# Designed miniproteins, single chains, continued (3), part 45

Each design is a single chain, and the fold is of that chain. pLDDT is the mean over its residues in the fold that is shown.

## One batch from the design tools (miniprotein)

Design m9543
Fold by ESMFold2-Fast:
Structure m9543 (fold): chain A 64 residues (1-64)
Amino acid sequence: ELDKEIALALFEIAAAIAKVDLEHGVSRQEALDFLRRVSEILKQKFPEYKEEIDKLLAEAEAEL
């Protein structure tokens, strides 16, 4: 469904931004705080995909 594709794409863009920021000297904690904030916004806008967003956040936190 389009809404799911949009929600996942927005998270992927946020994760890419966090990774680039980390490579350019932003702290890991600031990068994680950014991803967590984006995750909360996405779960509010797309509550039906909360579990998938939580899973993506956990995977991204492990990689950062």
Scores: mean pLDDT 83

Design m9544
Fold by ESMFold2-Fast:
Order: C-alpha cells, then sequence, then structure tokens
Structure m9544 (fold): chain A 94 residues (1-94)
C-alpha cells in the first residue's frame, strides 16, 4: 500500500516548498500523478515515471498560511488507476 508524507520548508519571500514523498509504490505502476490541493488556490499536479527507487518525491511551491493536502495516484502502462492515496493535511506555516 502506498504511503504519502507531506513536509514543508520555508524558502524565502513568503514561499514555502511542500515536499511530497511516496513509498510502497504498486509493482504494476508505470506513472505516479502527484496532486497538491490548497483551499482557495489552483490545484497543482506533477506526473512522474516510476523508477526502481523505493520512494519518489515531488516538490511544490505553496503560499504561507495555506492548508495543503497531497494526493498520489498510481497508474499502470495502460492508464488504469491502481491506487489513490491521500496524505495528511499540513498547514504551511513559518
Amino acid sequence: MMEVELKDATAGDAKIIATVTVKGIPERASRLVFTLKSEGEDTQQKSLEVTDSPEQVASFDVKAGKTVKAIVTAVDDAGRILEVKEGPEVKATE
């Protein structure tokens, strides 16, 4: 089963970098779709190919003071959804 971690780190001038780490990627997965949701902001999305690494990471710019949630979708080479995992909600604070 996928595990999703979300961490934030301050990066100058009211920007925070949200780092999404996923572990336990399904064996048949060819691609991971990382989705970052924040209330009142546009949804951010990144798509990465699955590698032989036990974990994969995507980073997103976030505004300070916003609550963010990461969702990772694992898809196979035919585009079929294998798993969807929501991470915890994190408030981006300095």
Scores: mean pLDDT 74

Design m9545
Fold by ESMFold2-Fast:
Structure m9545 (fold): chain A 91 residues (1-91)
Amino acid sequence: MEKVIFTTVTNIDGKTYVETRELSFEEFKKLLEEMLAKGEITPEIYDTLLRIVDKMEEKGFDELAKELEKKYGIKLRPEPVLHFVFYKDIK
């Protein structure tokens, strides 16, 4: 697994914009660093997402899916790509 699907849903003054991008793990890490530098995400969110990406690179999606199954009590189907969705409300 070498790709992350990144979807941003932005609500600006009653309008909704949706953008989806395919990123490599390195491109996604770069995006997270830029978002942190701009204050779009907190250091805690940055650390959490970076740990998820590192876990995906080291252990693959199957191990992450097992952790999510334990947390939510629902059996998740492993996907060939990691998909992140970000919601932003801008007033």
Scores: mean pLDDT 66

Design m9546
Fold by ESMFold2-Fast:
Structure m9546 (fold): chain A 92 residues (1-92)
Amino acid sequence: MAEEAERLSERLAEAVAKMSEADQAELRAVIGEGQAEAARVYEETGSEAEAARVAAEGARRAARLAEELGNPEAAEALRRLAELVEEEAERL
C-alpha cells in the first residue's frame, strides 16, 4: 500500500538527516540518478514493469552507498523500498 512507501520515505528522510551535508549530497545524487534511469527506460520501452525493475536496482545501489557511509537505517529503508517496487512490477 502507498502508506508503507510513505512510512519508508519518512524513515529514510530521518536517517539521512543524521548524515553530514556532503554524505547527504552524495546519497541524493545516487538516488536521483536511479530515478532518472528508470524514467529513461520507461520513455524508451513504454514498460512500467521494466522501469520498476530499474528503479529497484537504483534503490539497491543507493542502499549499498548508505551502508558504506555508515548509515544502516537508510540502507534498510532503501532495500525495503526496492522490494516494494519489485512486488509492484510483478503485478504489472
Scores: mean pLDDT 81

Design m9547
Fold by ESMFold2-Fast:
Structure m9547 (fold): chain A 74 residues (1-74)
Amino acid sequence: SIDEKLEELLSTLSPEVQKAVRSFYETLKNSKESEESLLALRDIALAELKRESGVSDEQIEQLGEIFDEVIKEV
C-alpha cells in the first residue's frame, strides 16, 4: 500500500525530514484542489525536501512516486 511504502521510506530519513514529509503528504491527501494545483504543490514540496541535508536524489524520486499515487487517488 501507499502507507506501507511511505513508512518504509520514512524509516531511512531523519526525524525532522520525516515530520516535513508527513506534513506534505497530509496536505496533498486532504487538499480539495485541482490535479494541476496538486502537481504544483508536489513540485514545491519535493524542491523543499531536496534542500534538506541527508536526503538523496533516489529518496526524492521515491517520495515523488508516493506523492503522485496520492494525487491520483484524490
Scores: mean pLDDT 79

Design m9548
Fold by ESMFold2-Fast:
Structure m9548 (fold): chain A 81 residues (1-81)
Amino acid sequence: MERRLEELREIVRRETVFGPRSSIGERGRRAALEIARLLLEELGLLDEFSDEEIEALADQIAAAAGRGLPVERFREALAEY
């Protein structure tokens, strides 16, 4: 789990931070979506979220990663649901 999350976070960071502007690339978006699904699955919430809600969460994760913020914060927030 941790190694896969770290790999995905690095992909998102590369697509958002190393890109010439603040837009996330397709690979970064897919990585953020996978992070969102992995976090929801770990917390047993995957079945409670729609595809649209998962995409919204992925957008928040991508924005946080682009700012250098820890993705683990979303795990804490989701654990309250």
Scores: mean pLDDT 66

Design m9549
Fold by ESMFold2-Fast:
Structure m9549 (fold): chain A 74 residues (1-74)
Amino acid sequence: SELDRLLANMDTALAVLEETAAQLSPAALRRLADEWARGMERRIAATPDPAHRAQLEARAAEFRARVEGLIARA
């Protein structure tokens, strides 16, 4: 489903950030994470089903927490 695809995209983005974190400065890592966060926000906003939006927002909050942990480690 589209919902499953969006959730998978969030997981993929986090995996890419984790893979590249060691090669990036903290500033570059935050910029990349912020760009992907904006992309996720746009996709969530484009989701017409409010229940799907709620689920994506919950996953996005989890994603943001994990990204902040990754940036702190960089």
Scores: mean pLDDT 77

Design m9550
Fold by ESMFold2-Fast:
Structure m9550 (fold): chain A 76 residues (1-76)
Amino acid sequence: MLLAVTRSGVSAEEAGELAKKAAEEVGYPVAVTLVNAAGEARIRVANDAEEAEEKAKELAEELGEGPYTLGVQRLP
């Protein structure tokens, strides 16, 4: 079972779908982290697939321009 997934070169358009897929592999709850090209990071907790997708999209909007590094980590 995977405990964490990281993807680099993620576009704003891909962030939600990739976060959802990664969270499904890791299991819930998860921490979704997005890092922009400037190294600014934002993190959100998601309890299901819909939350993982929605929160990743929100983080991309908050961080502005990509590409992003996406991290999804299983929480205890």
Scores: mean pLDDT 81

Design m9551
Fold by ESMFold2-Fast:
Structure m9551 (fold): chain A 67 residues (1-67)
Amino acid sequence: MTEEDYRKAAEEMMKLLGAEIREENGKYVAIPPKRYEGDGVAMSDEALEALAKDLEELAEALNRAKA
């Protein structure tokens, strides 16, 4: 799998989770989703914490693929 293919797959998964990947200081950084109010998607604080950890691992994997 090329770096580009890996990046696309990771970004697609992030979209499903409502999260984003940004490039900061030459490295990929995962931005966790924010809580939504009203009729939107609501996530518990526990779910957001678990997701943040998974996103950090994904960002590390992308940085390893870049190298």
Scores: mean pLDDT 64

Design m9552
Fold by ESMFold2-Fast:
Structure m9552 (fold): chain A 94 residues (1-94)
Amino acid sequence: SAAAARQQRRLELLNAFAKAMKEIKETDPEAYEEIQKAMDEFRRALAAGDVEGAVAALEKMIEIFKKSIKDPELQKAVEEFLRRAAEWARANAA
């Protein structure tokens, strides 16, 4: 079903994000710290109802991953994951 395919893709993207986070933590600790700060910015923006701030934090994460991940397939999967998060944030804005 379409729902099952979406759930499978979500899990694949989540696994790619986890792999990218592990790689950056090991290869670029400074970039890892910046991603953690952007994640905190994202959570604070969502709590405040600041959709544009939440999306800006996700775009910041995408740019950090683009600079730090060398595998283009992994980079693409992480970007897709974060863009889906941005779409979710916009769709759930009051």
Scores: mean pLDDT 85

Design m9553
Fold by ESMFold2-Fast:
Order: C-alpha cells, then sequence, then structure tokens
Structure m9553 (fold): chain A 109 residues (1-109)
C-alpha cells in the first residue's frame, strides 16, 4: 500500500514507521474503506493516539455522509472542500482524497 504510506508521510510525518505500519495493518483489516481512512487520519491529526486506532476505525465505520459533513462543518471546513472530500470518497479516488485531506488538515485543532 505505497499510496497509503505516501498519505501518512504527508499528513502525519510525526508518526514512527512502526505506528504507520500499525495504521496500514488496521486499515487493511477494516476493508480499505476511504471513508474510514479519512476519519482515522483526521482523528490522528487531531491528536488521538495511535493506540486508539481500532476504536477510531469502529466509530468511523458507523459514520454516514451527513455525520461526516456535520463534523467537518463544526471544524469550520468550507463547504466546497467538504463537497470535494465526499466526492473523492464516493469515487474511491485516493489521489484526490490525499489533496483534499491536506486542505482539511489545516482546520483540525
Amino acid sequence: DEEIENILNTLLPELSDEDKQKFIKAYNNAGKDLKVLTLVLLALKAGIPISEINNIIEQASKYDNDQIKQLLTNWEVPQDIINELNLAIENNDLVKLKKVLLEVSKYVA
């Protein structure tokens, strides 16, 4: 999963190689859902520790598109960015997702 490693290196450069591998393994075991990937990356960027990754994945898998929009709106992410993020998830577009997540990450506390 070179593309996932590239996203982790860009969004979470502070994660150790061991923690990045824990992320990749947990994500692969969770069925490689880009919605789950998005929510886990944003949770880790917000400072939730990697030790919580299985709990984050479980919660992320329960989120629908409206709940994701509400979360991002509460973080004051512009609606155009939210719309691009949802489109990338819907189209399974990992390259677009990486670009949009970089913009979203600027709004994560």
Scores: mean pLDDT 81

Design m9554
Fold by ESMFold2-Fast:
Structure m9554 (fold): chain A 80 residues (1-80)
Amino acid sequence: MEEAERLLEQLDSPDPDVRRAAALELMRHPDPEIVKRALERASRHPDRDVTLAALREASRHPDEEVRKLAAEALEAVTRA
């Protein structure tokens, strides 16, 4: 199984499919602390598809704090 650190490294992959898959898998992680770390990195990512995929997936997370952070980040992205 892939460790969270390896998935975080894959966010910087030259392959857009790998970056997007890593973002989605990180956002589906059961540990909210790992999801929050991944969300911070994805929200600052230069690839907008990675950012939007991560924010949409995080907004459906069972943790309330993760959903709140995703909603706030999505508002910031749509206003910029």
Scores: mean pLDDT 78

Design m9555
Fold by ESMFold2-Fast:
Structure m9555 (fold): chain A 57 residues (1-57)
Amino acid sequence: SAENVARLREWVQHLIDARAYRAGLAFLERELASPDLNPDLREAVREAVAELRALLA
């Protein structure tokens, strides 16, 4: 799942470059709330949520 983590990080970087912080945050928060979220991705999603929240502060 290292490839899936890398893909997630790439997608988050594209969101940051596009300044789509609120839409990206809303999507990632919904994913983080899902019990079906891949455990390997949970840490990366949590980090991305924290990063986007910091950019909106």
Scores: mean pLDDT 80

Design m9556
Fold by ESMFold2-Fast:
Structure m9556 (fold): chain A 76 residues (1-76)
Amino acid sequence: MEDDVYLAALHAVNALRQGKEDEARRILQAMVDALGLPPEVADEALEKARQLIDEGKTPEEVAREIAKFILEKAKE
């Protein structure tokens, strides 16, 4: 489960880095929906990913932070 969320986050981060924002949003929305979370969580995750990419974090570091954020929301 955590590995699945991380893999989806990593795929979304790589899509963002390639300028494919719509694909990144679709991936995050699908994962958030699968976890029963509101769509706003996907938008928050996307913005967080953009900020971390701008800070020079690696795709793997960004994916870990995004996966952690989504999983923490799922525990609420």
Scores: mean pLDDT 83

Design m9557
Fold by ESMFold2-Fast:
Structure m9557 (fold): chain A 65 residues (1-65)
Amino acid sequence: MNATKTRMYFMAEIVDGELRGEAVVVEDGKISYKRLSPEERKKTIEEARKKVEELAEKGELLERV
């Protein structure tokens, strides 16, 4: 079903040997930028890994509903 049209882009950089992640959200042509703290960064990375595994289990199936 159609819930919302949102696209997320993830950016990552290494600062002092630590991986820092940031998220850019595009929704209805609006761009929002979120800078992550170290704790939020790790949580975001874990969420991204979970999403990748879900996609792999679905055989690279992209549902645009």
Scores: mean pLDDT 56

Design m9558
Fold by ESMFold2-Fast:
Structure m9558 (fold): chain A 65 residues (1-65)
Amino acid sequence: ASAQAKKGAEAAKKAAERGDATGVATASWDMGRNGLIPEEIAREAVRAARAGDAEKGAELTLKGA
């Protein structure tokens, strides 16, 4: 569980570093579905990423992990 949460958060961070908002949204959504972060955090991160704020989406995902 913790190792998978760290790996998912790392994927979101790397996507944000590339400016890949879709990648951040996908990583955050998958982590929420798999119970690796709270669903409320996953939804907020996806909303931020879909609004074009990949950095905020990744930050929220990292805080949830």
Scores: mean pLDDT 80

Design m9559
Fold by ESMFold2-Fast:
Structure m9559 (fold): chain A 63 residues (1-63)
Amino acid sequence: LAIQIGNVILNGLAAGLSAAEIEAALKSIAGVKDVAITLAADSVSITVTLTDGTTQSATLPIP
């Protein structure tokens, strides 16, 4: 699941997708219940809530 989340984020950013589009793509992954995305000029912070109630967070630099 973490690899799928990372691939969606990286591919979405590389394709020029907005935070809302990346959020929608992440929510389409099986096992994802909720997604919160915070954008800064040179980074994105993402918190994913899984259907089992666990959360995962990551901060990625925007190229």
Scores: mean pLDDT 69

Design m9560
Fold by ESMFold2-Fast:
Structure m9560 (fold): chain A 93 residues (1-93)
Amino acid sequence: SVSVPKEAVEELERMRKIAEELTLEEIKERVRELLEEEYPELAELLVKALENPDLPEEEKERLEELVREHEEDPRVREALRYVQAGRAKQARE
């Protein structure tokens, strides 16, 4: 069976729901806490993406490159979950 373990799906959904209960400012702070020390450029671009949903093409391309380069780091994956939750909050307005 190639099915993803149910426990892993439930944990991701739980984390997502917790992140959705945070304010946008708290989400930005969580992204900084996770990434600022080791990946400061990625942290800055993700925070900018939360503040401005329509980033310039050059900044979007740089963000995509940095995500692709570092997405194997669990901290980067966690930060991306917070960013996804923040974008969902903005879309609900």
Scores: mean pLDDT 76

Design m9561
Fold by ESMFold2-Fast:
Structure m9561 (fold): chain A 100 residues (1-100)
Amino acid sequence: SSSIEEWIEALAATVAAIAGEEVGRAVREILRRAYEEELSEEEVLEELIARFGEARVAELLARVEAILEAAREEALELVRTENVPASEAARIALRRAREA
């Protein structure tokens, strides 16, 4: 399995935890299509805004960014202090951050 597919699933799960399963599924579909069709970040953002509205997308992005930042710090600590492989540390940290 590709690391990109694993990250899409992890991001979709994070969105589902924040905004519910329906929004999580939609984000998964958009991110998979973005990867397959080489969509720009701007094109992805435009599609999210079209589906959910600008205000909701802005709130969702801010919350996802906060969770990803917390996950990055935790993942680095797991690698440095607990000798966890980087890919496993990233998955553990993201799960912990979204459950916080």
Scores: mean pLDDT 78

Design m9562
Fold by ESMFold2-Fast:
Structure m9562 (fold): chain A 70 residues (1-70)
Amino acid sequence: AKIEVENEILSEDETRATVRVTVTNTGDEDVEVDASALVALPGYRPAKPVVVKVAAGETKTAVVELVRVP
């Protein structure tokens, strides 16, 4: 599937970060994506999966919680 992803850091500290993920499905089929897999922030990992369904041609926004890697 063709998707476009934008990330906006909402908060970042020494232990946690929060990122807004905007996913646009530019394909012709509905997709389910794990927004936590679409965030790359050095030194952090997702706290949990954030699965969102994005219909063909639609845009969805999700908030992803990240924790600092040991």
Scores: mean pLDDT 82

Design m9563
Fold by ESMFold2-Fast:
Structure m9563 (fold): chain A 76 residues (1-76)
Amino acid sequence: MEEAIAFGRELAALATEGIRNPATLADTEQQVIEKLKEFKKTTSDEDALLAWGIFAGEAQRAGEEALRREAEEAAE
């Protein structure tokens, strides 16, 4: 459980950095997929789902903040 939560947060941080640098976005996506596959091989399906839930929640929040900031910067 604790490893799943930490892993989910690590993936969310990695994805957020990928959004910050579009030039490496494809590499970041590939790294996220590979890390998730390896984690799933070494953990239970329940822990894998928990990690995905944490990742999805934090990634969604980061995406909403990025969109809000972009809208504010684009506003005239």
Scores: mean pLDDT 71

Design m9564
Fold by ESMFold2-Fast:
Structure m9564 (fold): chain A 76 residues (1-76)
Amino acid sequence: SKEIVEEAIERYPEIAEQEPLLLELAKKAVQGDEISDALFRAYSVVVALPLEVDEEEKRRITRALYDYYMEKAAAA
């Protein structure tokens, strides 16, 4: 989790400037908050989607990814 967050910030420094929420989620994720980790993973994928993708579709994808990451965390 910490390594993925550090890699994302290194690769996409714009994330900290454009998406303050992602930075806050990343900080909580590295502290061991599983919900913030799942949200960070889901949201970071969604912000990389083309601008043409509808806001409703982005919310649907975010929820599906969040549920997926939460299920994986519970299984581990």
Scores: mean pLDDT 65

Design m9565
Fold by ESMFold2-Fast:
Structure m9565 (fold): chain A 79 residues (1-79)
Amino acid sequence: KSKIKQKAIDTISSASVKDNKDAADSAKDNQGDPLKMLTKMKDKGLTDDVLSAYQQLLGVGYTDDQVYQIFSDVAKKKS
């Protein structure tokens, strides 16, 4: 549903520039492997809210590439 997507995007938008960059880098380095991406995000110290937003976007049918694009776009807008 669009509400889940919007809430996930709002969570990503409220995260720090560093968190969004770390999430985008993790997605880029681990495209096609969501478990490695999630583990790397957690290892970089990303908050549970950002991790939940990633999982919510996957649950709504987004691909890893689409999630990477969302994190990357938010990081660029904040930079």
Scores: mean pLDDT 68

Design m9566
Fold by ESMFold2-Fast:
Formats: sequence, structure tokens, C-alpha cells
Structure m9566 (fold): chain A 79 residues (1-79)
Amino acid sequence: AVDYLRQAAEAARRGDVESASRYTGLGSGLSTRSLGGSDQQVQQGRDYSYQLSLLLGQTDPDRLADLLRDQARVQEALE
């Protein structure tokens, strides 16, 4: 999960919105499976992926990269 979120941040920094979105989805999916005993944690992972997808259309690459890096740090603390 953390590795995919870091790759998403690198893609966002390069302006590759499509790859950033794809890696974000993969990271959230793996987190959902890892946390699979809690319905609330699974739902939060899905909500995060959806909200980040909306941001891809409105945020510049640098700001998106910072957000994804912050989320990777949070995910690492949970793993």
C-alpha cells in the first residue's frame, strides 16, 4: 500500500495524473484488504480514493504530490 502511494506522489509530481490516480487506487485497495476485519476502515479507504480522484481535476501537480506524500506517511503509520 505505502509503495503505491509513494509511486502515485512521484507520478503526480511529473504531471502524470493518470498514473497518479491508478497508483492511488492500488494503494487504497491493498490497504482495504490489509484492514479487512473492519468495515469502517474499508469504507474510509474507498472514500479517500473517491475524494482524491476529484482533486486530480482541480489541483496542480505539486499540490497533489504533497497530498499523496502526506497520505503515504499516514498509511505507513497504519501498516
Scores: mean pLDDT 56

Design m9567
Fold by ESMFold2-Fast:
Structure m9567 (fold): chain A 82 residues (1-82)
Amino acid sequence: SSASEIAAQLLIVIGSMIEADLMKRRKVPKDEMIATLEREIGLVEESLKTLKANPETSEKEIEYVEKVLEELKKELEEAKAE
């Protein structure tokens, strides 16, 4: 179902946020943090593309994922600036 597909993509986005937070809390080396954030950004971008292709995805859900993507990109820039 469309609702199930949307839910699956949102779970991927949430999982990416959790992994980024866990790596940050574990104080992993800078290079590992950058590699993780780049990977997670890629996953969120793929999920956003899938959600935008589904006409049943709400504008609110798209805005949420776009906000998550911006936060992850900000964390990547902060990690690189250290």
Scores: mean pLDDT 85

Design m9568
Fold by ESMFold2-Fast:
Structure m9568 (fold): chain A 99 residues (1-99)
Amino acid sequence: MVEEAKELRTKGLEYYKEGNYDEAIELFEKAAELAKDEDLELQAESLINLAFAYIEKGEIDKGLEYADKSIALADKIKDDIKRSMLVMMGSIAKQMAEK
């Protein structure tokens, strides 16, 4: 499950990079669901990817919701560097949403 979630997230990032936000969102949602309760870091990373994809698509409220969910999960991550990076990425997503 976790390895499958990693593959889905990686594929989602490729679609995101190409500007295919709908395909990226579908893959990130599947990655987040598979990572749920199994890999907290991967779940948070997938949620922040969803936040960016929704914001880029112009679905600002949905993007902000996922950014907040990612930040909340990041608080449970024991690695200080990983936690700080995820909180920072969530803040960047919120800044993008305000434009």
Scores: mean pLDDT 84

Design m9569
Fold by ESMFold2-Fast:
Structure m9569 (fold): chain A 87 residues (1-87)
Amino acid sequence: SSIEDELNELLEELKELIDEEAPPEEIYRKTMEILDKLLEAAKVESRETVEKLLSETLELLSQIMPRLSDEQKREVEDKLREIKITI
């Protein structure tokens, strides 16, 4: 689907930002963009597709969470909870 393709592209962009050691603020903004798109995917895509994309997102989050502020971490965790409830 187009939303799955968009999410795969956003995940690749986040990987590039991590590899380039981009500023935490840029990494945070891209992460939130991915989570917002994943929440939309949860409403329209199959559960299997969303769970796969969520799994890939969580792997990247494990790498970036230590680099985020406490406030940014809470916002990420809140959005993840919203996504999981929606699935």
Scores: mean pLDDT 88

Design m9570
Fold by ESMFold2-Fast:
Structure m9570 (fold): chain A 62 residues (1-62)
Amino acid sequence: MSLSEKTLKEIAKKLGISVATIKDIINFLKDNPDGVTFSEIAKKFGISEAQVKTLIDMIMSS
């Protein structure tokens, strides 16, 4: 909800994952702010740790 739909679509295209997956990851981070690693997020959502790192970097800069 803190990111525009345009930004979410741009991230989705760049990472090769769905906008729905990005929203799920953002909600998971909000639920677990101090308790998750990139590896745990990657395993939970079936994506690479590198994709998680890039996603976090992009949302922190937007």
Scores: mean pLDDT 77

Design m9571
Fold by ESMFold2-Fast:
Structure m9571 (fold): chain A 65 residues (1-65)
Amino acid sequence: SVEEAIEGVRRLAAESSGADRVILLATAHEMREASPEEAKRALLGAARALSGDIRERLERLAREL
């Protein structure tokens, strides 16, 4: 669900710092009240800005929506 994806992004933000954390928190905020399609676009946008494990985890969350 979108709610579970938001909590996933918030957990990633808690594990992150600096610019990565800001991007993740902004993404979680954008996903509030979003449709699954809108949430998927937000997740993929964040994934493009980030790298490594965080990118892969965001892409996985997007595929599950």
Scores: mean pLDDT 85

Design m9572
Fold by ESMFold2-Fast:
Structure m9572 (fold): chain A 86 residues (1-86)
Amino acid sequence: KTALEVDKFYKEAMKEIEEAKKRADELLSQGKVDEAIKYLEETRKKLIEKAFKKYEETGNPVYLVIAGDIDREIKKYIEEIKKKAE
């Protein structure tokens, strides 16, 4: 029930992050660094909002933990991009 829904949400969020990283890498290969960073920041914002909605719907604080994991993972990738762009 609840555990399966959380696991499904987590897997879908992680898959969307990986797809966003691939899209960012495509933009980087075209020299579009600012567009790549913007795309990742928009993806981060969207996924965090989705996690907060799940917390509001279910009352399960694990969705807040997932939101933190999403935030850290995407910020880490943005920092790696910024270091490579220097």
Scores: mean pLDDT 84

Design m9573
Fold by ESMFold2-Fast:
Structure m9573 (fold): chain A 92 residues (1-92)
Amino acid sequence: SFVEELRKQVEKAFDEFDTDGDGKLSREEFKALLRAMGINVKDEEFDDFYALIFGKENVDKEYITREEFLERYAKPGGYAKLLIAYNVLKSK
């Protein structure tokens, strides 16, 4: 199915940038993944971007777990949410 194939692609992306293999993506590894996808958020703006995609309650999180990442991005519209957040940020 489309959802199953999307999940496989998102899992591959997470695993590629999870350099220590602990099942957690650090803020820096997540920035690297975003840049590989063409989303170039400035370091000064990253907390705002992070709040837009994960919620303000999660802005101080040091990492994203594999399951949290898959729940948000291994479904239709996940990439669109990242682009919308980036567009909102750059319009400030």
Scores: mean pLDDT 70

Design m9574
Fold by ESMFold2-Fast:
Structure m9574 (fold): chain A 78 residues (1-78)
Amino acid sequence: MAEAVVEALKELLGLPEELQKKLLERLKSEEDIETFIAALLNVAYKDGVSSEEITKEHIEKVLSLSDEEIEELANSVG
């Protein structure tokens, strides 16, 4: 599951290997993946971009957060 998400982000965004490794280390369960995606969508929403316009910078921003901050961000918009 995590490998499929990382591969999709690599293909869509040109994600560098270091970010791919960080994602694989962080996304250890289906719940972690769902929380990460929700946080990523909330970052994009706050920046006024659609899900299709998400960039590697949005991913870097979410990955720079603690697990608690990611959970808070995931829950911030419903």
Scores: mean pLDDT 73

Design m9575
Fold by ESMFold2-Fast:
Structure m9575 (fold): chain A 96 residues (1-96)
Amino acid sequence: MNIGKIEFKKPDGTVTNDISEVKGAIVLVTGELTPLLKEQIQAAYKAGAKKFIVPESIAEEVRKIVPDMEILVAPDEETAKALFEKATLDTPAGRY
């Protein structure tokens, strides 16, 4: 059972799980949307995250939490992780 996970890529390219460092970050969300993960997504959004990368399986639920955010939707978690590694603030929103 893959518990839902959230990761942040800071503007300098470093990856962290620290919500206090989310401002300006790209956010990767994978796994199952638990109540805790939904709370973490909302906290990241309020803290000034710039983009979200999510697999298609959770994309609609994430959009409900972060309606005004740029979201990159990958067909699966493996593609979402690969996209997160390569994405920058200039990477366009949309379905990948």
Scores: mean pLDDT 80

Design m9576
Fold by ESMFold2-Fast:
Structure m9576 (fold): chain A 55 residues (1-55)
Amino acid sequence: SEREKVFEHAEKLTEGFSEEQKAVVFAFAEGAIELGASEEDIFALLDALVEELRS
Protein backbone atom coordinates (compact mmCIF):
# COMPACT_ATOMS: atom_id res chain seq x y z
CA SER A 1 0.00 0.00 0.00
CA GLU A 2 2.86 2.44 0.75
CA ARG A 3 4.43 1.47 -2.60
CA GLU A 4 1.10 2.12 -4.34
CA LYS A 5 0.74 5.57 -2.70
CA VAL A 6 4.33 6.52 -3.58
CA PHE A 7 3.92 5.48 -7.23
CA GLU A 8 0.55 7.26 -7.47
CA HIS A 9 2.24 10.43 -6.16
CA ALA A 10 5.15 9.99 -8.61
CA GLU A 11 2.70 9.56 -11.52
CA LYS A 12 0.91 12.82 -10.62
CA LEU A 13 4.19 14.74 -10.14
CA THR A 14 5.54 13.60 -13.53
CA GLU A 15 2.48 14.45 -15.67
CA GLY A 16 3.82 15.84 -18.96
CA PHE A 17 7.37 14.56 -18.34
CA SER A 18 9.28 12.54 -20.94
CA GLU A 19 9.55 8.77 -20.49
CA GLU A 20 13.26 9.23 -19.60
CA GLN A 21 12.47 11.78 -16.85
CA LYS A 22 9.66 9.56 -15.51
CA ALA A 23 12.06 6.57 -15.41
CA VAL A 24 14.50 8.59 -13.24
CA VAL A 25 11.76 9.62 -10.78
CA PHE A 26 10.27 6.10 -10.54
CA ALA A 27 13.72 4.49 -10.12
CA PHE A 28 14.44 6.97 -7.31
CA ALA A 29 11.08 6.15 -5.66
CA GLU A 30 11.82 2.40 -5.80
CA GLY A 31 15.29 2.94 -4.30
CA ALA A 32 13.92 5.07 -1.46
CA ILE A 33 11.28 2.44 -0.62
CA GLU A 34 13.95 -0.34 -0.62
CA LEU A 35 16.12 1.76 1.74
CA GLY A 36 13.19 1.99 4.18
CA ALA A 37 12.47 5.72 3.91
CA SER A 38 9.10 6.83 5.32
CA GLU A 39 6.21 7.73 2.99
CA GLU A 40 6.44 11.37 4.15
CA ASP A 41 10.20 11.50 3.45
CA ILE A 42 9.79 9.85 0.04
CA PHE A 43 7.09 12.38 -0.93
CA ALA A 44 9.37 15.29 0.09
CA LEU A 45 12.34 13.79 -1.79
CA LEU A 46 10.24 13.20 -4.93
CA ASP A 47 8.95 16.79 -4.80
CA ALA A 48 12.56 18.05 -4.60
CA LEU A 49 13.74 15.77 -7.43
CA VAL A 50 10.88 16.85 -9.73
CA GLU A 51 11.65 20.53 -9.01
CA GLU A 52 15.30 19.93 -10.06
CA LEU A 53 14.19 18.17 -13.26
CA ARG A 54 11.96 21.17 -14.16
CA SER A 55 14.97 23.53 -13.98
Scores: mean pLDDT 82

Design m9577
Fold by ESMFold2-Fast:
Structure m9577 (fold): chain A 120 residues (1-120)
Amino acid sequence: SRVEAAAEALVELARERPVTAEDIARIREEYGLSGAEVLEAARLAAERLGLPEDGRLGLEALAAEAVARTEGPDAVAEAFREVYGDEALAERLRAELEAAPSPAARQAAISRALAEAAAR
């Protein structure tokens, strides 16, 4: 699948150097992934790399940041709704991203939402 191919590309890149949100955005464009599909690819890549939960959440946060930068808050909320099935979490994240005054605030909102989703 495109998701599995993108996950393999992320694994190969991560073994050579730290992955950035820009790297994930480029892989997303190359494989034609939706926001939900790139979050799934990041999760699969983390599993293949044997990352602990904090490392997995970090890679998922970079994927969500890539979606936020390229398509905005609504696209991130849609991806979270599809992947995690939590409408209330997705709507809260969308509002926090729209109101975020800085990249650091956006990163904090994404990290909190991912931690909450992982606790289920």
Scores: mean pLDDT 87

